Designed miniproteins, single chains, continued (5). Designs and how they scored, part 38

Each design is a single chain, and the fold is of that chain. pLDDT is the mean over its residues in the fold that is shown.

## One batch from the design tools (miniprotein)

Design m17388
Fold by ESMFold2-Fast:
Structure m17388 (fold): chain A 58 residues (1-58)
Amino acid sequence: AALTEVLDAVAARLAGLDPAEQRALQEALAARINAVLAEHADERDPVALQERVAAALA
């Protein structure tokens, strides 16, 4: 799935960063995910939500 590929790419990026950079990236990604979830709070299909999150992170 597109989300898995995006998450794998993020994990590879995180592995190359120091702890402060990892935290900053994680916080930025969490903010983007939360924004997408808030905009689609009425969407109850977890697969559809995963695809929206993947699109936002790509």
Scores: mean pLDDT 75

Design m17389
Fold by ESMFold2-Fast:
Structure m17389 (fold): chain A 61 residues (1-61)
Amino acid sequence: MKAVELAREAVEAARAGDFEKARELLKQADEELKSIKDPDERKKALEELVPLARETGELLE
């Protein structure tokens, strides 16, 4: 799922210290999430994406 893959890339970018790339990847992940038309697919993507976004945010602090 593209939204989740982008969120995983954001975590990896943040772990590598590339905070600008991490923020941009999270923005792209959110845009891809909003493009999901199926409610079940969107819920599944959200369940995987939220923990990754939280980890990225913690690394950015």
Scores: mean pLDDT 80

Design m17391
Fold by ESMFold2-Fast:
Parts: sequence; structure tokens; C-alpha cells
Structure m17391 (fold): chain A 65 residues (1-65)
Amino acid sequence: MSEEEIKKELERIKKLRERLHSLIGEDPEVDKAIEEAEKAVEEGDMIKATSYLFRALALVSEKLL
């Protein structure tokens, strides 16, 4: 997964987080995973960013379904 793709997926997950917050309220676990992914992207650690991105996506998808 490229850096551009990771950034694009983070934008999508952030929008899903806003929806999740509206439906079930604040979720620290989801917020933490997104923050860790963003931090890893800023640090240039694409492996770590991808790992946290998948974690955030899984958590958001589970809670929205």
C-alpha cells in the first residue's frame, strides 16, 4: 500500500469515525487507532501506519454494522 493510498484511507476512516460518534458516541479505542495511524504516516513509518489503519478500519466497520 502506497503512502498516498494510506492517506486516502485515513480520510475515509475519519469520516466513518464522525458517523460512529453520532450513532454510539465517542469511542476512545477507534480514536486511538486513527491517531496512531496518522502519527505513523507523519513519521514515515508506512508499515506501522498500515497496521493501525487496518485496526481502525476493522473497529469502525464492526461498530457501524
Scores: mean pLDDT 77

Design m17392
Fold by ESMFold2-Fast:
Structure m17392 (fold): chain A 68 residues (1-68)
Amino acid sequence: ELEKLSVEEIFELAREKIARGEITWDELNELLVTAIRKVKDNPDIEETKRVVAEALRIVGDAIDRELA
């Protein structure tokens, strides 16, 4: 299922679920690891860096929402 989604679709899904309070840390980890795994063999290292940076930003947003 997740393997058929693009990186952007996975990140959008993660953001939506975080905003709704409908995600666990295990589920978020699965989404983000799947997205990063999709770019691991990408020859454009800057694209891979952008994906990793966005994943870290999403994690930060999830932490902030749980702490607030």
Scores: mean pLDDT 77

Design m17393
Fold by ESMFold2-Fast:
Parts: C-alpha cells; structure tokens; sequence
Structure m17393 (fold): chain A 77 residues (1-77)
C-alpha cells in the first residue's frame, strides 16, 4: 500500500543521512515496488530519486543519472 511505500521512502532518507547508502538504496528499491503496486506516481518518482542519490553517493554516477532523469520525467507531466 502507499502508506508502506511512504514509510520506506522516509526510512531510506534516514539511512542516507546516516551514511548507510547501500541500505538506503535497498529500502528505496522496496518503496519503488510498493509505489508501483499502489499506482502512486508521486511516490514512484520520490523512490527513484532516492535510489539515484544513494547510487551517486556510492560512486555509481551513470546509474544515478538514469534514475534521477526517470524520476524528473515522472514528476513533470
């Protein structure tokens, strides 16, 4: 449900600020899956963005760019 996706997005952000980037990435990935199931495009965009910033922090810049671009396109319509 969207409530669970929102919780995981917030948890991922918290882990990111703690420097736990790989765990933040996994939580954001789970949030993305739940947001898709709920049809919540706004939460999908937020989860994709959080995956992107975590990947950037891990030095995976090309993957990060792709996910951030997807998040922006999804949010802009």
Amino acid sequence: MADQARYLVNLARNYFFQGRFEEALELARKALELAKQAGDTELEAEALYQMGVALSALGRHEEAKRLIDQALELAEK
Scores: mean pLDDT 84

Design m17394
Fold by ESMFold2-Fast:
Parts: sequence; C-alpha cells; structure tokens
Structure m17394 (fold): chain A 69 residues (1-69)
Amino acid sequence: DLAQQQLQLSQQGQQAFAQGDYQTAAQHYQQLLSLSPEDSSSWRNLGDAYKKLGDYEKAEEYYKKADEL
C-alpha cells in the first residue's frame, strides 16, 4: 500500500528530525519524495533537515522546489 508506505516514511522522518538525527530524517524524506515527488511539504522538510546539517545551498534548492509545486 503506497499510502501506508508514504505515511511510515513521513513519520520516520519527523521522528528522526525531532530526535536531532537530521541525516536520517533527510534519508526518509528523500525516500518519501522518490514515491511522491509532488509533495511540497516533504521538499520543505528535506530543506529543513539540510539546513540543520549546515548545508544551506541544498536547503535553499529544496525550498525552491517546494515553492515551485
């Protein structure tokens, strides 16, 4: 079930982010986006994760993708 897989990845990403594991959060958001590339909220969440990792250039690019959707 695609919807259940997307929900699981979203929850895992949010949990990792809340725990300060931004690399794991980014991984789960990237997997979610491979299934749902039009999910603007997940692009923003990926941007937030990279911003926390100090990768401001990638964060800006992902925020731009979210805004273009």
Scores: mean pLDDT 87

Design m17395
Fold by ESMFold2-Fast:
Structure m17395 (fold): chain A 98 residues (1-98)
Amino acid sequence: MGTREDAANDLRAAAENARLAAEAARAGDAKLATIHLIAAQINLVAAAFSGADEKAVREALELLKRGMEALDAGDYELAARYAEEAARKAEEAAREVE
């Protein structure tokens, strides 16, 4: 890790896991949603170490944190919306890295 390609791949992996978390949350599977939110966080942290935009990574991580708080509160639709927004930010950041 440490290349722009590594950063872009990690950001895309984060976006995919965030989308899967949103799908799981809407299906009412809080456990699966939590697993995918954690995977997305790990991928975002890896992307930051590979040189991804620190502000974009921090904003996506904050959205995933809000998603987990919503899951804990039982608001699965709100959790899904936060996860989808995190996915969008991660994909946008991946495009900027190339």
Scores: mean pLDDT 88

Design m17396
Fold by ESMFold2-Fast:
Structure m17396 (fold): chain A 58 residues (1-58)
Amino acid sequence: MKEELKKELEKLAEVAPDPVQTAAKMILRRLEEGKLSDEQARTSLEVLKKSSKSIRKL
């Protein structure tokens, strides 16, 4: 579960548009530092996935 979340965030950090990429890197770093719960990181990941999809439709 935790490793799946980390992998999805790393994928967004590498392939998403710049604003989503920066946000994904920040969330990933905070998750690694233990400053974010898995639930908070998952919620943020879902928001970033929706944002990335909307930007790609532009």
Scores: mean pLDDT 74

Design m17397
Fold by ESMFold2-Fast:
Parts: sequence; structure tokens; C-alpha cells
Structure m17397 (fold): chain A 55 residues (1-55)
Amino acid sequence: SEAEEYARKGKEAYERGDYEAAAKYFELASQAALAEGNVALAEIARRESEKARKM
């Protein structure tokens, strides 16, 4: 799904220390997950985005 693709990109960015890119990708993943009806993934992605923004 689109949400899963954005979440993977967010994780990859986070693992390489690109926290700005990670936050943006996780935010996109959260929006896509909501559109797909996956509330659990949307909440996880939102938290990951917030965590990346704190770095």
C-alpha cells in the first residue's frame, strides 16, 4: 500500500540519520494510512514522525 511504502522510506531515512526526511515520510504514511482505513498504522506513523522531529 501507499502507506506501507511511505513508512518504509521513513524507516530508511531514520536509520541513516536523516530525521527531517524521516518525519516527512512518516507524516505522509500516517495520512495515507488514514485514507486506507488503517488507523493503527496511522497512529504508529504519527508517533514515528513526532519522534523524528525531536532528533
Scores: mean pLDDT 86

Design m17398
Fold by ESMFold2-Fast:
Structure m17398 (fold): chain A 61 residues (1-61)
Amino acid sequence: SMAEIEKKKEKIDKALELLLKTMPLDVTIRVLELERQLAEEAGDEELAEYVEKLIEKVKKL
């Protein structure tokens, strides 16, 4: 459902904020790449695309 996808996106956003404060950039990117792979394997294409866009933003930091 849309509400479940939005909740998952919010959780990822909060996790990303914590990662950016606590971990090196390369580790943060690696964690996001794993999250994208998990979303793809689960068939959650919208979530996978969202995480892919986050990876692109992090790479520009």
Scores: mean pLDDT 84

Design m17399
Fold by ESMFold2-Fast:
Structure m17399 (fold): chain A 75 residues (1-75)
Amino acid sequence: IAEAEAALRQAIADQDAEAAFEAAIALARALGAEEAARLLEEARKLYEEDENSPRALELNERALELLREALAAAA
């Protein structure tokens, strides 16, 4: 639950972008947070095109906010 969010942040810190996006999308789908999953898909696509895209980072942060809300509601 909350540990899954920590695992996601750690994967990003470890520069495992693919693993981080897969884990985040799976978590969002499990929580029914469809908007978060969609934002993560958009961020993933932008990140693959430009690793230094500020928009990709912005979308990822937005998705993380939605994931936090979904996690809090699930707890």
Scores: mean pLDDT 72

Design m17400
Fold by ESMFold2-Fast:
Formats: C-alpha cells, structure tokens, sequence
Structure m17400 (fold): chain A 93 residues (1-93)
C-alpha cells in the first residue's frame, strides 16, 4: 500500500486548486470594469474548480485522508462558491 504517496498527490492537487482559485480572485479584484465575456470566462473556470474540488474531496474520503485535508477542501469549496456568487452578481449588473 502506497498510502503516503496517494496522500501527497491529494495534498498537492488541493494546493494547486487553491492557487488557481486565488489567481481568479486576484484577476476579478484587479479588473472591476471587466466585460461580460471576461466575467463569464472566470465563472466557467470557478465552476470547473468547484467540480474538481468535489471530486478531490470524494477521493480524499475514500483514501482515508486526514480530517485536516478534508476540512481544507471543504473550506476551498465554500470560498469558490462565494467567489462564484460574487462573479454572477457582477455579471447581472
């Protein structure tokens, strides 16, 4: 059983998804006058990140990952869903 390697891969993917979400948030925060096409592109990217985080959460649970990793993924899902709502509200202006 290579559980240590599997855990490292899960932790690495969680960190990369958190970084991708942070970049999208930075782009949104720095572009208050973003056009609807740009906002839709950011929405599509956040929706993909949410899907990947939910899939990662399922894999983490099945792998018996530490509760700390599962909580981190849950927190990232909440942050991504909050960003998605903010982007959707801006698109509807």
Amino acid sequence: MEKQRELLELETEAALLAMELSVIKLIFDRNPDADKETLQSLIDEVEKIIKRLKELRQRAVEAGAPESLIRFIDDMIKEAEKLLKELQEKLNE
Scores: mean pLDDT 87

Design m17401
Fold by ESMFold2-Fast:
Structure m17401 (fold): chain A 66 residues (1-66)
Amino acid sequence: MEIELREEDGLIKATATKGDEKYVVYAPDEELAIELAKKAIEEGGKKAEELVELSRRWAERRKAEQ
């Protein structure tokens, strides 16, 4: 499992890769970003997609309201 962290528009973007699976999550800090990325890989499938979408919507909302 590989996790790549990048700062994007004041948020942390975590990209988790395991084999052919790849998930992108957003968080306010590196620790939470790593936790969410690991959880996405652990859950997999539809649950991982829901987590990714929730983190993306949270990031968009935070940018709009900050």
Scores: mean pLDDT 78

Design m17402
Fold by ESMFold2-Fast:
Structure m17402 (fold): chain A 65 residues (1-65)
Amino acid sequence: SVEEARKLAEKGVETNDYKLAYEGGKALAEAGETQTVIDLARKALEKGNYAAAFGLYQGLIEGIK
């Protein structure tokens, strides 16, 4: 679900976890929540959480095809 995907992505941002950010970002992008992924990636970058930001951008690219 979009809610589960968002929770995964947000946890990825908070913990700087590439895999959670990637899985959440991809699922959000597949659901059409592209702007949400971009906003979370920017937030991760602002925090210096580069692994999470990388995961979110990679998930976005894979999710939109």
Scores: mean pLDDT 88

Design m17403
Fold by ESMFold2-Fast:
Structure m17403 (fold): chain A 75 residues (1-75)
Amino acid sequence: AAAAGLALLAAGQAAFAQKDYAAAIALFQKAIALTTDPAVQAAAYTNLGIAQLLLGESAAAEAAFKKAAALLAAL
């Protein structure tokens, strides 16, 4: 449901603000899985990519940003 995806996106952002990037990544991945809303998925992929960059996961971050860009282009 969109509400569950939004709640997980918000939880991921809260973990990110606490600099718990591993928890943020897991929550953003759950948000992506539980929503069909491309705007929520795009926001989750963007935040996922930023968290992955901060952990040094540059290739994973690039893949996440490409997915976010594709979703935003379809809106």
Scores: mean pLDDT 84

Design m17404
Fold by ESMFold2-Fast:
Structure m17404 (fold): chain A 75 residues (1-75)
Amino acid sequence: MEEKKKKAVELTRKMAEAFIAGDLEKAEELDKEALELLEELFKEDEEAALETLKAMREVVESRREELEAALEALE
């Protein structure tokens, strides 16, 4: 359980970094892997999954300005 939570958060950090760097293919792969782990967590323990989702959201929020700039450049 704990390893899946940690891995999902780490994948989210790497996804955000890849997206900011303009590596959209890598960001997509990492996002897919993180979401698959989150889905597994929801099946095992909803409370642990929600805690993981909150941690993942905090990672994204901490880099929100950079992610928004990257998204605008893409669109």
Scores: mean pLDDT 80

Design m17405
Fold by ESMFold2-Fast:
Structure m17405 (fold): chain A 64 residues (1-64)
Amino acid sequence: GMMMEKEREELIRRMQELMGWSKEQAEERIRKKGLDEVKEELANKEMAQKIIEIGDQLDEELRK
């Protein structure tokens, strides 16, 4: 039980940070789709954000 609770809290925090959702909205999403589905959704969104950040960092280094 303890590991699943920690995973849920981490996903909720990531959803709040990335999507601006409330804790209740994030918990409802997990209840409807399950942990694995929500992890996949977040991973896709985080990957897109990371690609943008990497691009910005490379542009800064190339101009230095």
Scores: mean pLDDT 74

Design m17406
Fold by ESMFold2-Fast:
Structure m17406 (fold): chain A 65 residues (1-65)
Amino acid sequence: SPELRAPREEQIAAGDGALEKAIEAVKNGDLSRAASYSTAAALHYAEAGEVDKAREGIKRVKEAE
C-alpha cells in the first residue's frame, strides 16, 4: 500500500543523503560503496518521482571521479 511507503519528502531526503555518501565514497576511492549509495539515491528519487534529481545525482557522482 502507498501508505506503507515513506512520504515523498522523506524519500527525497534519503536520496540526498545517499548521494552525498556516494560522492564521499568516490572521493575516497571506495567504488563498491559509491555504487551501492548511488543506487540507493536513484531508487529513493525514483520513488519520489524526481527524475531530474536522479539525473543530476548521477552527474555529480561522475564529476567526483
Scores: mean pLDDT 78

Design m17407
Fold by ESMFold2-Fast:
Structure m17407 (fold): chain A 75 residues (1-75)
Amino acid sequence: TDVDNARRTSQSIVDGSRDQMNGLRDNPQQVQDLTNNVNSSLDRMSSLSSPQSSTIFNRARDDVNRYGDDIINSS
């Protein structure tokens, strides 16, 4: 279903973003740039999705933002 596809896509983006951010943890600016780029992508996916799928992408955005902030603030 579209919702199942949204869950798989959002989880893949969250996992991939976390892996990339871990590789960039010594450069807070690059972590912030990555966070901004991922947010733009997820916002676009959310805006083009059903309300149910949009909620899933919005949750993924919140997870990515929190992880990015945690890395930057722990530097």
Scores: mean pLDDT 84

Design m17409
Fold by ESMFold2-Fast:
Structure m17409 (fold): chain A 60 residues (1-60)
Amino acid sequence: SSKEEELRKELEELKKKADELLERYNQAIEAGDEKKAEEYKKELDKISKEAQKIQEELLK
């Protein structure tokens, strides 16, 4: 269905954003930048929750 296509596209976009943020998070950890690492981790947690919600919708 078109709804499933939209959800899959959103999931793919979230995965791409998560990959970028994870790279930035790892760079911040390596640099010892605790503040930036916390910010990126918070954004990653946000994306994880959004992705979980979309995955649950796809399983219906």
Scores: mean pLDDT 85

Design m17410
Fold by ESMFold2-Fast:
Structure m17410 (fold): chain A 73 residues (1-73)
Amino acid sequence: MAPRTVEEAREALRAAEEELERARRALEEAEEAVKKDESLENILRLIGEKLRVIGAEFDVELLRRRLEELEAA
């Protein structure tokens, strides 16, 4: 669901930026867990959290572009 108004885009972007911040914190925790215990479970969790950060960064970039498009229209 793509935001259709400037207000919706700003709200969605804020939510995406908050998710990115949470994802980065979760990645930091996963990195600390691997340092303490290099179990396969911790390594797989680390990989999952890295993918989450990549997805969240992509969402922020996409929504930022969408906001710019709506503000220019």
Scores: mean pLDDT 84

Design m17411
Fold by ESMFold2-Fast:
Structure m17411 (fold): chain A 78 residues (1-78)
Amino acid sequence: ALDEGKRLFIEGRYEEAARAFERAIEEDPTNAEAWALLGVAYAKLGRYEEAAEAFEKAIELDPDNETLRRNLERAKEL
């Protein structure tokens, strides 16, 4: 699911990528990368509130990740 979502994201298929990342989270809800990628996919779709929530979950799981903190701040400003 995670690799499938990454491929879909690279292809610009953001809605399908978000679904694949949601599936990856269902399989492993502690996967910070899956939450972060879901946040980026939501942001690409203009779903900034959902993007911020996904980034907050990712940061909770991986609080030392500077990229996730920057992504969250960006989503909240939109």
Scores: mean pLDDT 78

Design m17412
Fold by ESMFold2-Fast:
Structure m17412 (fold): chain A 68 residues (1-68)
Amino acid sequence: SMELERYRRQIAGLEAALSMDETVRRVAIHEGEELIREIEEKLKTTDDPELRELLRRAKQVLARGREL
């Protein structure tokens, strides 16, 4: 799915941004929060195990970013 690939790329971008400056990291965290909300919304109408795993990964990356 192109949508799942987009989510994977966005999560990878968030991970990369965590190693950058504070301004980039802050923007990436905000975008990560929006991504999590989008995935949670989709899971209300679609039971997709790959999507659930991407949600778990996104939440873990975001939590790590907030610790920095």
Scores: mean pLDDT 84

Design m17413
Fold by ESMFold2-Fast:
Structure m17413 (fold): chain A 62 residues (1-62)
Amino acid sequence: SLDELIAEARRRGRPLFLEGLEALRAGDFETAQRHFTQAVLRGEASAAEAARAGRLMRELGA
């Protein structure tokens, strides 16, 4: 779930990935994608993790 991903990001200390997940929870997909791109580029998250977060928000937020 999205909340599970947010809890995991907080526990593992991933601020950029966390910001992306918070934006997804708010329904701001454009801001979320920007933060996820930065998180991947800076080594905080994998592209697969960012893709999973996007899919979960689409499924749960629609």
Scores: mean pLDDT 76

Design m17414
Fold by ESMFold2-Fast:
Structure m17414 (fold): chain A 72 residues (1-72)
Amino acid sequence: EVARLEEEIRRLEARLREAIAAGDAEEAARLTDEALRLAAELARLKGQPEAAARLEAQREALVEKARAIAEA
């Protein structure tokens, strides 16, 4: 269900921006991880397993970036 996952990812992105603005590093890290997980699932549903693997590999880097932003 592509459209539903796309909507859920957009909602998580909005929540992530709010968490970063609030300085909630723990919530920002959690939301970033979940958004990447759903994006990877969406890529698999679209028949793009290489894209899914790249998104999973980027999880740690994006969580680290979100924490750095929240600490600033």
Scores: mean pLDDT 74

Design m17415
Fold by ESMFold2-Fast:
Structure m17415 (fold): chain A 72 residues (1-72)
Amino acid sequence: AEELEREARRLFEEANELGEQAVEAEKEGNLEKAKELLEKAEELAREAGRLLAEAARLRGDDEAAEKLLAGI
């Protein structure tokens, strides 16, 4: 469970960094780069959510797992 939560945290941090880079790319008028960065950020955030849902299930918290997966 702890390993899954740690990996999810790393993926969320990477997703946040990519999201910030996407905002900067939009400000620079580079819409193609912004779209690419946002797509990567979304992919990482979805993966992180899945890992958190798996960790919740391992703890016996199926409701938390379902809420996390529904948010993806």
Scores: mean pLDDT 78

Design m17416
Fold by ESMFold2-Fast:
Parts: structure tokens; sequence; C-alpha cells
Structure m17416 (fold): chain A 70 residues (1-70)
């Protein structure tokens, strides 16, 4: 179902966010930047079919960009 697919996508997003935070904490900026890039690609891929999930990804990307800056 759509709801089940949305839950699966939210789990993927949560895993990517956790991977980004772990990479940043380890000082692995390169891996953190690649993970952020993966979230951006995922946003574009889901924008039309799952707009609510895409909106959540956009908010997460903004938060992670702020953490990576300065």
Amino acid sequence: SREELERQWRRVVDDLVASFRAALAAGDRETAERTLGTLEVLYESLRESFPEVAEEIARRIEELRRLAAA
C-alpha cells in the first residue's frame, strides 16, 4: 500500500540521516557530503510520487546542511 511504502521510505531517510550524523561525528566530512547527496537524489526521485516524504527529506537536508556548515 501507499502508506506501507511511505513508512519504508521514512526508514530509509532515517537511516541516511543517522549515517550522516555518524560520519560527521567521526570527522568523515567526505562520507557526510556523499550521504547528503544521496538524500538530495532521493528527494528528486520521490517529489512527484510521495510529496509528503519528499517534504520531510527537504527539511532534513536543511538541518544537516546547517550541521555541516561552520
Scores: mean pLDDT 87

Design m17417
Fold by ESMFold2-Fast:
Structure m17417 (fold): chain A 57 residues (1-57)
Amino acid sequence: MSDEELERLARGAAELAKLLGASGSFEELFRTAYELLKENPEDALGAVGRVLALHPP
């Protein structure tokens, strides 16, 4: 996966997590999503769930 694709997916995951009530700044959510997707790029929905678990409302 390219860095551009990874950043785009991480941004989308962070935006979705924020809409679902995740706590913290967008920058924090983006970093969390980026690291999770870097390790498991095929589990984009799982990454959103993990961001929510790490940054609960």
Scores: mean pLDDT 80

Design m17418
Fold by ESMFold2-Fast:
Structure m17418 (fold): chain A 81 residues (1-81)
Amino acid sequence: SALLPSDTRPSPEEVLERGKELLEKAAQADKSTRAAYNVAAVLELIASGATPEQVRELAEHARKLGDEETAELFERIAESL
């Protein structure tokens, strides 16, 4: 099993907050760059142990930012987890 130091890896809540930050950066970018940021955000969260529920919460956050395409992408990813 992987051993993590006491000062490494954010909590699940912190991982979710970081994902929201990446989505907000994506929302202000051009369409092509936005897609890349959104995919990177999800991959980083999955690698950090994000749950399907957390990915779905990010989908809802993307909708609040007006990005329905990203919301649909996150929902599909959450279902595959």
Scores: mean pLDDT 69

Design m17420
Fold by ESMFold2-Fast:
Structure m17420 (fold): chain A 59 residues (1-59)
Amino acid sequence: GEAARRELLAAIGRLLAAIGDVLDAELAGDEEALKRAEEELKRAREELERAQKKVDETL
């Protein structure tokens, strides 16, 4: 339902933010920030996969 769709949209937003953090860290040349941003990106991808499965079960 609507809750699963909202969760999917939120997960997409978090993924886009994580991609931005990776790009910012790359441009800054901050290896430690890049490592943290890559871990956040991995977590965002896993959350998106879970949200997509919930939508698939509802639609």
Scores: mean pLDDT 81

Design m17421
Fold by ESMFold2-Fast:
Structure m17421 (fold): chain A 55 residues (1-55)
Amino acid sequence: MEELRRRLAEEFHKLSPEQQVLAAKALTLPDPEKQRKALEAILSGNIEEAKKILA
């Protein structure tokens, strides 16, 4: 999880505005496993999967 948050911080400026909003939503999730999956989807560019996880 820490590694994903580090990568998010480093690459945040390279993300689209939509990806940045999705990342912010993912970080507010109470379930750490769901949060991890959402962040992995966002960082891999799989926006559809990230939206599905966050729905």
Scores: mean pLDDT 78

Design m17422
Fold by ESMFold2-Fast:
Structure m17422 (fold): chain A 70 residues (1-70)
Amino acid sequence: LSKEEQIKLLENAIKAIEISPTAGLVALKELKELGILSDEEYEEAVKALRAGDLKKAIEILKKKIEELKK
């Protein structure tokens, strides 16, 4: 996957989280399976969503987008 494709998938995951926690969890699993999120980043984001902390889950994904942009 290109950096642009990875960023698009991360942005789509943020939108999924904003729509529903269930949609967010599905998107996070896809990001992990594609190797876009590390195991640690995925686990932290899932814990945040399960705790109802959508803001923290979104911040994890935004940080990853910033890292990919350099």
Scores: mean pLDDT 85

Design m17423
Fold by ESMFold2-Fast:
Structure m17423 (fold): chain A 71 residues (1-71)
Amino acid sequence: GPLKRLIVTLEEGADLDKVAAEAASIPGVLEVRKIGDTKLEVVVPADKAAEVAQRLASIPGVKSVHIKDAP
């Protein structure tokens, strides 16, 4: 389908709950899921993936964002 998954890796010691809440506030985000102690999965429409990835990378405590195809 026309969806992408964004795998967000946090800096060690970052507040996962705070980053998840900020990610969920981004326009176009459909789902935010905690997949590890320092990792989030963010589901977005494919046409919004690059814009949302850029916004996620700007959140304090985010180390990297990797765009993957959704299931």
Scores: mean pLDDT 83

Design m17424
Fold by ESMFold2-Fast:
Structure m17424 (fold): chain A 60 residues (1-60)
Amino acid sequence: MLSTEEAQKKAVELAKKYMEEYGLSPEQAALVAALDLLREGLVTGEQAKAAIEAAIKALK
């Protein structure tokens, strides 16, 4: 499992990629990135929530 810091950084990177490739809003991209990390089993639900909030703040 990723650390909280690693999860937040990876979510921001994935969200930027999804915004560039699919034209998603920061909120949509952050959600998709966090769901991908959850699906891969890399984060807990609590870490995913924190990663969504951090990614939205970083991308705005």
Scores: mean pLDDT 80

Design m17425
Fold by ESMFold2-Fast:
Structure m17425 (fold): chain A 100 residues (1-100)
Amino acid sequence: SEAREIFERRARRLFDERTARAVLEVFDAVEEGVRSGDEEAAVARVTEIMRRHRLTEAQMRLLLTLYLESLEEAGVPREVRERGARILARAMLAYLEEQA
């Protein structure tokens, strides 16, 4: 995937190696959710990845920005980008509520 290659290149520049691996794992889970259409399963899986890697709110916000920018640069249709962003936003909210 061109979007995946753009995202990986940018993530490796902006994050340390451990965090880059974590956000790539999130990217792959979101893409699988978009492909399958099972948004609920994707949200649960992404939330688990965020929890396992203990991503900060700042890292998650940057991840969402990089995700959207990478998909737009790769020419991914808006509807597909919005579905992925929704999965990410829902997972971020769920994880942040667990930390409250």
Scores: mean pLDDT 88

Design m17426
Fold by ESMFold2-Fast:
Structure m17426 (fold): chain A 87 residues (1-87)
Amino acid sequence: MSDREELEEVIRTRGEEAAELLRERARRLRELAERSKDPEVAEALRRLAEALERLAEAVAAGDVEAALRAAEEARRAGEELVEAVKK
């Protein structure tokens, strides 16, 4: 199975549910960013929230190509957050 095939199946069977979950996670990350006293951590949290919001939009729209791009952006943003926290 490829990441594309897995995303196509999720979008087809559970797209709206997955999008709602991603939006909820993005909202919590934005709340954490507002409470963060470290500007690098706050910025990384906002970038991750934005990436998850884009992923949610792509999944809700059934756009597999956009969802794959947004998932990659979210993965990179998550790596940046881990790096910012470890500094």
Scores: mean pLDDT 80

